# Designed miniproteins, single chains, continued (3), part 7

Each design is a single chain, and the fold is of that chain. pLDDT is the mean over its residues in the fold that is shown.

## One batch from the design tools (miniprotein)

Design m8225
Fold by ESMFold2-Fast:
Structure m8225 (fold): chain A 79 residues (1-79)
Amino acid sequence: MTEEQLKQAIENAKSLAERALAEGDRQTAADAYVSLGKLYLEMGKYEEAQKWFEKALELVPDNEDARKGLEEARKKIEE
């Protein structure tokens, strides 16, 4: 993705999460937070990625993608 496309994807995912939360759709909001985490991992912003995966797990504690992403982000920060 171009840097512009990446920034647009981040804004879209944030908007999706906010709308999903307003509608009570915790699963869609968690999926949007996972997407944010993955986008920040692609950018090498591991601390930001960690925060978004943690937000996803606050909504859906058994979200496997969020757990895997959080492990990856933490490993990158620690190494």
Scores: mean pLDDT 83

Design m8226
Fold by ESMFold2-Fast:
Structure m8226 (fold): chain A 103 residues (1-103)
Amino acid sequence: SPIRLTESGGGTVPAGGSVTVTWTSSDPSTAGHVVALFMQRADSSEERLLARDVLGPDGVASHTLTNLPASLGTLVIRGVLLDPEDPDKILVTGEGTTVTVVP
């Protein structure tokens, strides 16, 4: 089966709050591979790199967003799994998860 990267932990969060998004790889051989994390506002085509995290031996990486301003509104967070031998090569793009910041 093709490698899948699944995001979880999105949802509604109050302004000033925190949310943890978790990425799970379907393939345990991807342990130690880098996941690049991108954020995009639902009303924008602009993607911003948030972080680079490493998949653990369980195939999981997590990132916590803190002190979220109400002005963000709805955003999509997506992980991109990179080839460890070529950081410009995308192995798989995650499905994305939605975070909505409310006042």
Scores: mean pLDDT 80

Design m8227
Fold by ESMFold2-Fast:
Structure m8227 (fold): chain A 82 residues (1-82)
Amino acid sequence: LRELIEEAARRAREALERGDEEAARRALRSLETLGEAARRLGDEETVRHAAELLRELARRAREAGFEELAERAERLARELEE
């Protein structure tokens, strides 16, 4: 599960670096699904890692000019920690 989360985060970073909003949105959706799965499994370490990656992606999305994606990533990080 952690490896899948890391792969999704890597794809999101690459998409944001290219300015590919659609690819970044899909990768963020994958992170959302995988983070929720980790939460359901009680894997606190993986949940924490996913939340940290989402915050990193939010910062990168803001830098790329995708404010809506940044806000969504921040919201998902908060939801995972609750």
Scores: mean pLDDT 82

Design m8228
Fold by ESMFold2-Fast:
Structure m8228 (fold): chain A 58 residues (1-58)
Amino acid sequence: LSDEEIERIIESAKKVLETKDRTLLLAARHELEEVLKERQDPELEKLLKEIDETLASL
């Protein structure tokens, strides 16, 4: 994964968080978990936590 791909994933996840759509959040959660298996990134870990917290509140 390139730094540009990580930035794109971060931007996409932030947009999904704003929608609060359960289906989109679940898809983003799965993508972030897969990415984090290959590369550790503090911003991605933070976004995964925020998605999990948002899903728990829905």
Scores: mean pLDDT 81

Design m8229
Fold by ESMFold2-Fast:
Structure m8229 (fold): chain A 66 residues (1-66)
Amino acid sequence: MSPLERSEEYLARAEEAFRAGDYETAAEYLDKAVLVVASREGIDALPAELRERIERLAREVRAKLA
């Protein structure tokens, strides 16, 4: 599985946890989604759509945990 496919899978799980109100689990999966691509190519190599989804969820999770 490619790093992009793994990132999208972790992001989907983060989004699912966020919808369930499990903001800690959402943050953990979001961190994993970023880490799998950052370790290889850097976040700038992400498709714009995936990057936008990660940034949006990161803002929402941060707001809930603040």
Scores: mean pLDDT 77

Design m8230
Fold by ESMFold2-Fast:
Parts: sequence; C-alpha cells; structure tokens
Structure m8230 (fold): chain A 65 residues (1-65)
Amino acid sequence: SLDEIVEIMNALQALPKPPEKAIEELGKRLVEAFGITDPEEREKALKEVAETGKKELEKAKKELS
C-alpha cells in the first residue's frame, strides 16, 4: 500500500549513506502510479513500487559494510 511505500522510503532515507538516486526514482514512480486513473492498474503499480523499494533497501543494507 502507499503507507508501506512511505515506510520503505523513510527507511532508505534513515540509512547512514542514503541511496539518493534510488530514493528519487522511487518518488518519481510513486507520483506516476498516483497519476493512474484506473484503480486496479494503480494498485498494481503501487505494488511494483513497494517491491522495487524493498529490493533497493535490501541492496543498500548489504552495501553498508
């Protein structure tokens, strides 16, 4: 959901070295998803944003060493 995406973005921003480009791209995709007028397509786009965000967060955490 949107709330999950916001939590993911907050987690990314809270990292010691935030992945600025990934955060910006997620924000752009989130805005694009909100522009979708069809509720079903919007829901699918939001799920894709959340999945992309989770992968970016996992990647960033692994790169923290």
Scores: mean pLDDT 80

Design m8231
Fold by ESMFold2-Fast:
Structure m8231 (fold): chain A 55 residues (1-55)
Amino acid sequence: SMAELEELARELGMSVDDVRALLSLPEHLMRGLLRKNAHATDEQIERVLALARTL
């Protein structure tokens, strides 16, 4: 949902459009980008993957 995307974007310090682009990537690229660009924790990465799987 839009609200979930906005919350995730705020948490990761990214724009909503950037998060939408991220969710279209293969899982391994998504993990790499989150760690490299957002300094995301493993817990945050798992939440992104869970959201991607529901789209």
Scores: mean pLDDT 76

Design m8232
Fold by ESMFold2-Fast:
Structure m8232 (fold): chain A 67 residues (1-67)
Amino acid sequence: MKEENVKKVLEALELQEKLAEEAGVKSPTNEEERKELLKKIEENADEEHAKKAEEAIKELEELLKKK
């Protein structure tokens, strides 16, 4: 992977962990757990917060998919 992409993955993983802690769930380790986290955020957060979480998770999934 490009070095810049690795840094983005690490930043997205850190953001994901913070979002999981805020939602009161375990830090996701697979795509199903990430979808569950996103669903909980969408149910409890406003639209702007939910959109940021969705974008971060989608970017992370895309970067991991290209491994």
Scores: mean pLDDT 69

Design m8233
Fold by ESMFold2-Fast:
Structure m8233 (fold): chain A 72 residues (1-72)
Amino acid sequence: SNEEKVEKAVGGVDWSVDSATRGIALTEVIRYLEAGDVEKAIEVLKENKMGVSAEFLKKLRQAIATGREAAR
């Protein structure tokens, strides 16, 4: 999956970034993944020196999609 490609490129764990920066970066990553732009998603994480697991990205992406459907 695209999420697994991201995890493989950046690693599955990051402990070095504050929660606000992490939230902003993850929001951008999900937007790029929704657009199918895996390369830009990886660049955002590398720029912020972040790792993230494919499982976490899949859950976050699904939660965002479910939230949009529930708001209709």
Scores: mean pLDDT 73

Design m8234
Fold by ESMFold2-Fast:
Structure m8234 (fold): chain A 60 residues (1-60)
Amino acid sequence: MSLEELRREAEILRRQAEELGDEEGVEYAEKALEAVEAGDKEKAFAYVTAAAMHIMLKIV
């Protein structure tokens, strides 16, 4: 997975979390975007995963 792909996923997840009112999901997605800008692929992937998992838990 490329940094560009991780950025797109983070942007999608941030929007999704905002629509759901999931403030924690938004925070994880924003941290993923920061990691992408820093070139830290491992942290970006971890935060994208955290955002996705948190959002999934809100959708029962």
Scores: mean pLDDT 82

Design m8235
Fold by ESMFold2-Fast:
Structure m8235 (fold): chain A 96 residues (1-96)
Amino acid sequence: MIEKEYYKVTVIIETETYELAKKVAEAIRETLKKNSHLVDKYSVELYEDGRVEVTLWSEEEQNAQEAADLVVRTAVKVGAKKVTVKPIEKVKVIEE
């Protein structure tokens, strides 16, 4: 088994409507796709209450921070009401 370390950032985005949350999620996916060198893995979860949760994993702390900043700017630009960035966490992932 190979232990791999990532810097993990979770961004919680709150919007007024599910339709706006969907637009935020789509814009974030496009932004991360254009900046794929910053993140090794990402997840974008859309909730019916208008919440979007973005989780970013990068082997480089600076890349994780830059990706989180891009996610925040994208969410605010699309119309998010509240964006919460959780502290950067260093996590170990066990790969087979």
Scores: mean pLDDT 84

Design m8236
Fold by ESMFold2-Fast:
Structure m8236 (fold): chain A 55 residues (1-55)
Amino acid sequence: GKEEELRKLIYEAGKLQGMTDEISDAILENALESASLEKALEAVKEAKKELEEEL
């Protein structure tokens, strides 16, 4: 579901930024507890896309 998609995107964005899995897990935990999960997913997609274009 969207939860699994969000996890995948956060881990992929984290790898691009050199973040540890622990930090990526913390970001995912906060996003999953958000009332705006859809907005969190969209924001992570946009951030990852920009990182891929710059790197």
Scores: mean pLDDT 67

Design m8237
Fold by ESMFold2-Fast:
Structure m8237 (fold): chain A 69 residues (1-69)
Amino acid sequence: MEKLREELKEIEKRAEEAIKKKDVKGLWESAEEANKLSIEALNAGDEETAKRAREVAARAVKAAREALE
């Protein structure tokens, strides 16, 4: 599970930077990566990582929609 947790931390950092910069492309990319990680975590039985990944994806999508005016 350590690899998935580390990948999530990296995605979280990228999403946070994209939010600060209002980088719509970066936000959608982060949301896609987080959604993929969530599926991988669920398949591995890591429900906590999957939950966190879904939260990151949701936040990134919301920020992307807000940045589009």
Scores: mean pLDDT 81

Design m8238
Fold by ESMFold2-Fast:
Structure m8238 (fold): chain A 89 residues (1-89)
Amino acid sequence: EIEELRRRFREVADRLLAAARAGDAEEAAALAEEAAELARRLRELGDPRLPSLTTATAIALVGEALELEDPAAAEAVIAAARRIVRASE
């Protein structure tokens, strides 16, 4: 199950990064919730790669937030990154 959950996490993370690039705060928040749920499940299964996956995703999201003109959208993307990292703890 770990491999399937990792695949789903990567798919959701890719969609989240696309939403972040578009400045779509609502879609980014919804996808972050889905990614956080997948991260929690991977944590429960003891996935040793989870910290690397969530950290890489968070770094990428912060990078996208820095390119956004709208401070509110940037804040939403940073909140998404924090939610995902917290879920892996």
Scores: mean pLDDT 84

Design m8239
Fold by ESMFold2-Fast:
Structure m8239 (fold): chain A 112 residues (1-112)
Amino acid sequence: MEEAERLARDYRLAAEHGEALSPTPAGKLLVRIMGETLAKVAPLIVAGAPADELRKAMAKATYEVLMKILNITPEEAIEFLRKAAEESDPTTAEGFRQLIEAIKEYIEEKKK
């Protein structure tokens, strides 16, 4: 618990610093989303959870963080991330595509 709380704080602090240093609005948003997402799954990271369990937890956390930050529908969030990917370098664009897939996975799981 204490180790996970420390890791979560470290992720949030790193995200705040990364957001301040990012030269683009898309980069600032990506850093903020990733920091909050990693902070939410920090207990699973510390516990050494299997990759599939961590992936599902990251999908849920990514969805929750995006809905909270953007205050828009999931469909609008996916479209926003697609546009951000088009304006980004190939590595950053892949990051945005991973976020889109995580959101889609979580929405499909909620329908079951």
Scores: mean pLDDT 74

Design m8240
Fold by ESMFold2-Fast:
Structure m8240 (fold): chain A 86 residues (1-86)
Amino acid sequence: AASARLRAQVEADRAKTEHYLKLGEEVYEKIRERDPEVGELLDALSPSGRRSALAGAGKVYEKNKDDPEKALEEAARLIREHAARA
């Protein structure tokens, strides 16, 4: 009985991560056009660090979707913070 719920939760968590990664990649292209230095910082991260930064950027962008300029600034800030901690 519990295994079906656990599987559904794991698949839901994976789908959310993939959704935010996809948004993060779209946001990253827009950020690179506005601030190429942020692109270089992201490229310098480890594969796991890059994945975390992109997923975080996508999540922040979705939260601020009503203000696209603020959403891009918040996403760029998150990427810079990930680079500073790496």
Scores: mean pLDDT 76

Design m8241
Fold by ESMFold2-Fast:
Structure m8241 (fold): chain A 90 residues (1-90)
Amino acid sequence: SQSLQNAEEVAKGYAEKIKNGAFSSEQKKQKAINNLKETLKKFPIPPNFVLENLSQMEFREGITEILTSSTPIQANPNIRAIVQYVLKLL
């Protein structure tokens, strides 16, 4: 589906950026990765959750908000599902 394609493309893009130097230091990179992990730990994805039809921009905005936050935030379940996908690609 288009929503799965949008989600996969955004997830691949973020995994690539995280791996290949989007962060000015290793410490900032690890903090961002830890925010993604802690978001899923604190706000788990509901069982049997199905991705809604979101645009690539909506997925990018949601992930960026988590990556730039000083603490884990409760993103909607669609964004959390993409966060899980990003972490699997790292």
Scores: mean pLDDT 77

Design m8242
Fold by ESMFold2-Fast:
Structure m8242 (fold): chain A 81 residues (1-81)
Amino acid sequence: SAEEALRRAALRRAVRTLAEQLKLSKENIDKILAESRTAREAAELIGKIFNLSPKEVEHILMSLELLRARALAEARAAAAG
């Protein structure tokens, strides 16, 4: 559906945005985008790259969810305007 496509695009944008802020390599960004279908899976993959604690992984997840919500709102606004 169009909504499912928008949600997937928003997650991919959130992952790219956060990964760029964390200065991840292109190889690591591509791996996260290929292997994650959810914000939690993306946060867990980032956690493995940086050897983060479970608490730090939850912080990454919160950051991804905020970025995803923003990306989705922007995409819906663009589609409506």
Scores: mean pLDDT 85

Design m8243
Fold by ESMFold2-Fast:
Structure m8243 (fold): chain A 60 residues (1-60)
Amino acid sequence: SEAELAAQIARALELLRNTDLSLAEIAYEVGYSSLAAFSRTFTRRVGISPAAWRARLRAA
């Protein structure tokens, strides 16, 4: 559902900001069986990949 997707993305953003978990670990934590599927869905919703999001946080 849309609500489940929104909750998954919100949780992923929290984990990207507040932890050093790998992108694959974050994908599994928010209910994805593959990093590729997670990255595609995240990029469609957020506008940039999880890797790019994390890189920006680390560069700031």
Scores: mean pLDDT 85

Design m8244
Fold by ESMFold2-Fast:
Structure m8244 (fold): chain A 58 residues (1-58)
Amino acid sequence: AAAAERARLLAIAEADEAAAEELLARANDPSTPERQAAALYAAAGILRAAADIYRERA
């Protein structure tokens, strides 16, 4: 039970981290407007914070 729960939390953390990396790649695209880039950086930060919480719980 505990091992299965840990694996689930780590999988969620990996998914959130992958989503954050995708948002950061889009934010760093030269064609992305500054305002949009700022919003994407903020969203990526939230996903990374969530990933850290899930890893701590695992």
Scores: mean pLDDT 84

Design m8245
Fold by ESMFold2-Fast:
Structure m8245 (fold): chain A 91 residues (1-91)
Amino acid sequence: FTPEEIEAILAEAEARLAAAEARIAQGDRTPEVLYELYLSRTLLRSASHDELVEILAELTDTLNEEERQALLEELNALLPIQDAINEYINR
């Protein structure tokens, strides 16, 4: 990842977080909204481990086995992105 790519990811994550929080404030706790909240907070490092565990638990409780497997694959795909963001922040 280039610095420009990381900055773009962080800017997109901030926009997604704002949108997800606005929808949750209106009572929208669908899997799509919870996923956006989890993703954006994880990338921005804006939540405690306990908060992320709570969001993930609520999300997975609404999913069937196939959807849970797809979610795990998406979360694993975030690991290289998280590493790149951590390297960028700690540069």
Scores: mean pLDDT 79

Design m8246
Fold by ESMFold2-Fast:
Structure m8246 (fold): chain A 86 residues (1-86)
Amino acid sequence: MEEEKKKIKELIEKMKSPDPQVRLEAAYELTKLIFEASDEVIKENIDEIREALVEAMKDPDFDVQVAAAIGLITVAIKEIELKRKE
């Protein structure tokens, strides 16, 4: 859905916020959305999501780094799930 795609892009933008609390919240929300969004939307946006989370692993805030690591594990699980359906 166009709405889910827009939300993914909005969360990736929030992960660039100067406020570490906003970045942390956005990283967790993006991770949650990976399981809630349609398979088609995830397939179309998985590379952008992964790149945003990899960048967040370099974040100066340790809690944001941890959230990014959880997000990357979630991406890996979702990629395996999508391949298993094929």
Scores: mean pLDDT 81

Design m8247
Fold by ESMFold2-Fast:
Structure m8247 (fold): chain A 71 residues (1-71)
Amino acid sequence: MIDQDEVDAALVTMIVALGLRAGKPEEAAELVIRWLKERPDVSPAAVDNAVALFEEAGHTELAERVRKAAS
C-alpha cells in the first residue's frame, strides 16, 4: 500500500544514476531537489539513496544540498 514511497525512491535513484552517467551531476541534483520540494513527505530512503550516489561519485557538495532540501 505504501508502494508509492518505494516507487518514488526508485525514481529518484534512477534520476541520480542517469545524471551521473551522463556527466550532468548538478542537473540531476537540481531535478531531485525540485522533486523533493514538491513532495515534503518523501520517504527517507529516497533521500538517502540520492545522497549515497552523489557521495560515491565524489560530489559531496551536491549530496549535502539534496540532504538539506529534504529537511
Scores: mean pLDDT 77

Design m8249
Fold by ESMFold2-Fast:
Structure m8249 (fold): chain A 100 residues (1-100)
Amino acid sequence: MSPLEKVTKAILELRDFLLDIAYNNPSISKEQLEELLKLVEEMYQAVVDLEEGKLSKEEFKKKVLENLEKILELVKKYAPEEYEKVKKLVEELKKLVEAL
């Protein structure tokens, strides 16, 4: 599996985990879930843009790292009990991105 394929898989795993959090926490509104999913969609689009040569590695790393920080901030506000679990997934994804 290529380094970029590992990053793509980790982004999708984070998306699935956020969906599971929302499913198990009915206090999370549709709007709050959509805000989180939009950040994940932007990271996935950045992978596509990087593969198509529309985005540099440096621009890709910056965008993904910024969106991961925003996801953690939002999870801390909307589902603070899940923060430590999301943080572990985010830290693993950060390591994969920095290794590109």
Scores: mean pLDDT 88

Design m8250
Fold by ESMFold2-Fast:
Structure m8250 (fold): chain A 73 residues (1-73)
Amino acid sequence: VEELVKLAKEALEKGDFDRAILIASTLTLKGYYDEAIQLLKEGIEYASKRGDEDRVKSLKQAIKNIENIKKLK
């Protein structure tokens, strides 16, 4: 978990949002919902700093999808 989160943060620092999203999906599949949501929120901060509104929108949708999965128990 800790190593996956570290790799995802490094990806976000480099602007590799696709890699960070893939890692967040892996965390979600393993049941680490809060860690995945936190990672995607950090992604929104990076995308916002770059003015990438389309990426911000896609990341917000990804968070919503994980929140919905979490509600299913």
Scores: mean pLDDT 80

Design m8251
Fold by ESMFold2-Fast:
Structure m8251 (fold): chain A 63 residues (1-63)
Amino acid sequence: SEEAALRREAARHLEEAQKAIDNGDYVKAAEHYRRAAELFERAGHPEVAESLKKIADELEKKA
């Protein structure tokens, strides 16, 4: 389904965000979390999207 495709793309962004965190690149990590949040919102999971946006905000404070 389209929802499943959106969730798979979001998962890819979360994997890239974790790699960015491991490398200390908090700006890049925040960008990936924001993209994942957008994809989860489109997939019908607004509560997940809000959690990911909050993580992105915290990562930006570390940059």
Scores: mean pLDDT 88

Design m8252
Fold by ESMFold2-Fast:
Structure m8252 (fold): chain A 66 residues (1-66)
Amino acid sequence: SLEENVAKFGEEEIKRVQELLQRLREAIKNNDEEELRKVIRELLERAGLELSEEELEELVKRAAKL
């Protein structure tokens, strides 16, 4: 069933996003710019947003100051 497949996909996607958000919080806490870059990139890809490497670097620098 399409509905069953969508529900399963949605649950798995929510779990992955929750993991990424937790990793984002830890990366900010630890001032880990490398992990911030990886997590922000994956979150943006999942949101359907494409950033240049320069735009990504600016976001990482701003997040590291939080």
Scores: mean pLDDT 74

Design m8253
Fold by ESMFold2-Fast:
Structure m8253 (fold): chain A 60 residues (1-60)
Amino acid sequence: SEQEEKLEEFKKELEKMVAEGATAEEIERAAIRFVVENDLTEEQRKELAEFVRELIKKLE
């Protein structure tokens, strides 16, 4: 679906942000904005939250 494609593209953007030195706060803010703007399902929101958690762990 369009929402699934947007979520996958957004995950790639989050990984790019981390690679470019984004802070945990910037990653969290971007994810919250994406959820609000894209009417994600409960399952998709959970998937994104788990992805964000793993990205933040890489920032140490």
Scores: mean pLDDT 81

Design m8254
Fold by ESMFold2-Fast:
Structure m8254 (fold): chain A 57 residues (1-57)
Amino acid sequence: DELEILREVRREVAERHPNASEEEQLRELDRALAKALGLPSPEAARERALEVVRAAS
């Protein structure tokens, strides 16, 4: 489930960068998601995350 992967990766990024701004945490999240989902770029990961969130709504 991609939504569960997104949730877990977001938690890990927040724990590793507790003093980072929300914007900085989102950039790190995009990078981590690209790796976790096997996507070619952080931008592709952000697009996929938006799609997953919309589908779950």
Scores: mean pLDDT 78

Design m8255
Fold by ESMFold2-Fast:
Structure m8255 (fold): chain A 62 residues (1-62)
Amino acid sequence: MEEIKKKAIEEAVERAKKAKSISEAVDIVTEVVEEAEKKYNLSLEQRQEILEEALDKVYDLF
């Protein structure tokens, strides 16, 4: 789980760096997390953990 979580967070942050606003960055993070949920069959709890950590990192960028 840790490797999957790390990769999903890194991908979300990398894509979010290209966003023009915090709102666009949040939308990108949500999309990446939804893709990870489908690809890795994540539980709701696992999805929320990835989303929260990715958003925390994205807020540090803006």
Scores: mean pLDDT 79

Design m8256
Fold by ESMFold2-Fast:
Structure m8256 (fold): chain A 80 residues (1-80)
Amino acid sequence: SHMERVRALVERTRAELEELKQKADEAIKNGDKKTAIRYVIEAGALATLLLMLAHYFPELREEADEMIKEVNELEKKVKE
């Protein structure tokens, strides 16, 4: 169904975002700012792609907005 495809996309995107957040946090702890910035960029691209898709599939918007918020929080951690 349409909703099952939307759910599967959200679940996959969430799993990828959580992996990128984990890798970014590890890079921050290790003092590797360049690697941490790379993971933030990758996470931002992922969240932006979901936000672009939400323009065509409004049911994605809530999750896309939440992922953008989480990426902004991750970016603040890297910049501090």
Scores: mean pLDDT 86

Design m8257
Fold by ESMFold2-Fast:
Structure m8257 (fold): chain A 95 residues (1-95)
Amino acid sequence: SDRIAALEREIAEDPNNYKAWYQLGREYARAGDYERAIEYYQRAIEIDPNNARAWRNLGEAYAKMGDYEKAKEYYQKALDINPNSVRAKENLKKI
């Protein structure tokens, strides 16, 4: 897709652009490719481990794959960073 190609160019120019890795993960999650989404979210978190939204989205991708143990772990990590995350709290309640 045009958006994926643009994000891949951003990453080629700056491999430490955590936002581009995170957005690439979101594009693959939207397409239903949760294995690739997880790979890209993990790369974003390696660069910026304090992004609560990236941890939450990593948990959501694992939940979509049926790995509720990892989903719970990553939702908890998102809450450890941002205790006021309504979405992360609701995601934990659903698994």
Scores: mean pLDDT 88

Design m8258
Fold by ESMFold2-Fast:
Structure m8258 (fold): chain A 78 residues (1-78)
Amino acid sequence: MKELTEQAKEAYKRAIEAKKKAEEAKKKGDAVSYAGYSILRVGEGYHGLLLKKKALKLGDEEAAKYAEKAMEIGGVKE
């Protein structure tokens, strides 16, 4: 469904943004911000896991694909 696909796309987008901000913090030697953004990235991976389970239950293959991408960026597996 469009609504679930949009939620999955937003989770994936937020995971990428958190990864990018973690990399910027690492370049600046900011260990605290690096840790914080790394935690946010993993959190979006878990959000992706929940969205994937919901998408599979509804037969929404497109939403499941974007949710799985969020999981990959977050380093989260089933």
Scores: mean pLDDT 83

Design m8259
Fold by ESMFold2-Fast:
Structure m8259 (fold): chain A 89 residues (1-89)
Amino acid sequence: MPLPSREELEREIREIEERIEENEEKAEKIEDEEIREEALKDLERVRELIEKAREALEKGDLEEAELLLNSARILSAVTNVILEKALKK
């Protein structure tokens, strides 16, 4: 049930950061400039959400950190699907 520990949230941050790196590498391979630019902007938003989540953790606000990380995870997953589709065409 949704009461993640600080340690669990810190682990999730690391997992999302690894996904960002993978997605940035995929974006660099995209030939469609519009898709590439949009994906890079979305990945920047994911990084901003992670930084805010880290700030929430420093304040001890685990609930805010979880909400921010949920948003980051969803945006990262959607961006990955877009990049995967672009790479197959």
Scores: mean pLDDT 82

Design m8260
Fold by ESMFold2-Fast:
Structure m8260 (fold): chain A 119 residues (1-119)
Amino acid sequence: KVKELEEEIKKDPNSAAAYLNLGEKYYELGKYEEAIELYKKALELNPNSPLTPFILFNLGKSLYELGKYEEAVEYYEKSIELLGGITSVELALNLAKAYEKAGKTEKAEKIREELEKQL
């Protein structure tokens, strides 16, 4: 899987989607710092893409795994801003966990309350 994505990048080095996909594979392998570099490259190649909110979300997830909770919050909030709101339960739960770990307990509780109202 990783080797096939690396060959795709070699054939089209401007493919933001290929960098996003490779970053996700590195994330699955627990290589969070390498995943972050790949996600940043995807953003650099096409910052105004429909993929941008998903790249920001994955960047936030990788930062959370590295214990960089405040930075993870910033990327989750940027993803939500571009999406026009919290569009998935996964995004809401990841943001709430990051807020809690960053010491923003009231913000975490508010997200959990909004999720309960939608159920």
Scores: mean pLDDT 81

Design m8261
Fold by ESMFold2-Fast:
Structure m8261 (fold): chain A 58 residues (1-58)
Amino acid sequence: SAAERAAAGARAAAEAGDDAGAGSSYWQLFKLGLVSEEEARAGAADAAAGAAASERGA
């Protein structure tokens, strides 16, 4: 789905150290009507957690 593709992109940005970009991407999806506000919050939080996990992924 478009939400899954956008979530993957936001997570990739978070892994690159662009947490603001990842969060912004999820809120952009909400404003476009592709996800709910709760999904945007959860996605942004998951992207940030993914970035942290990426650094500790051993």
Scores: mean pLDDT 63

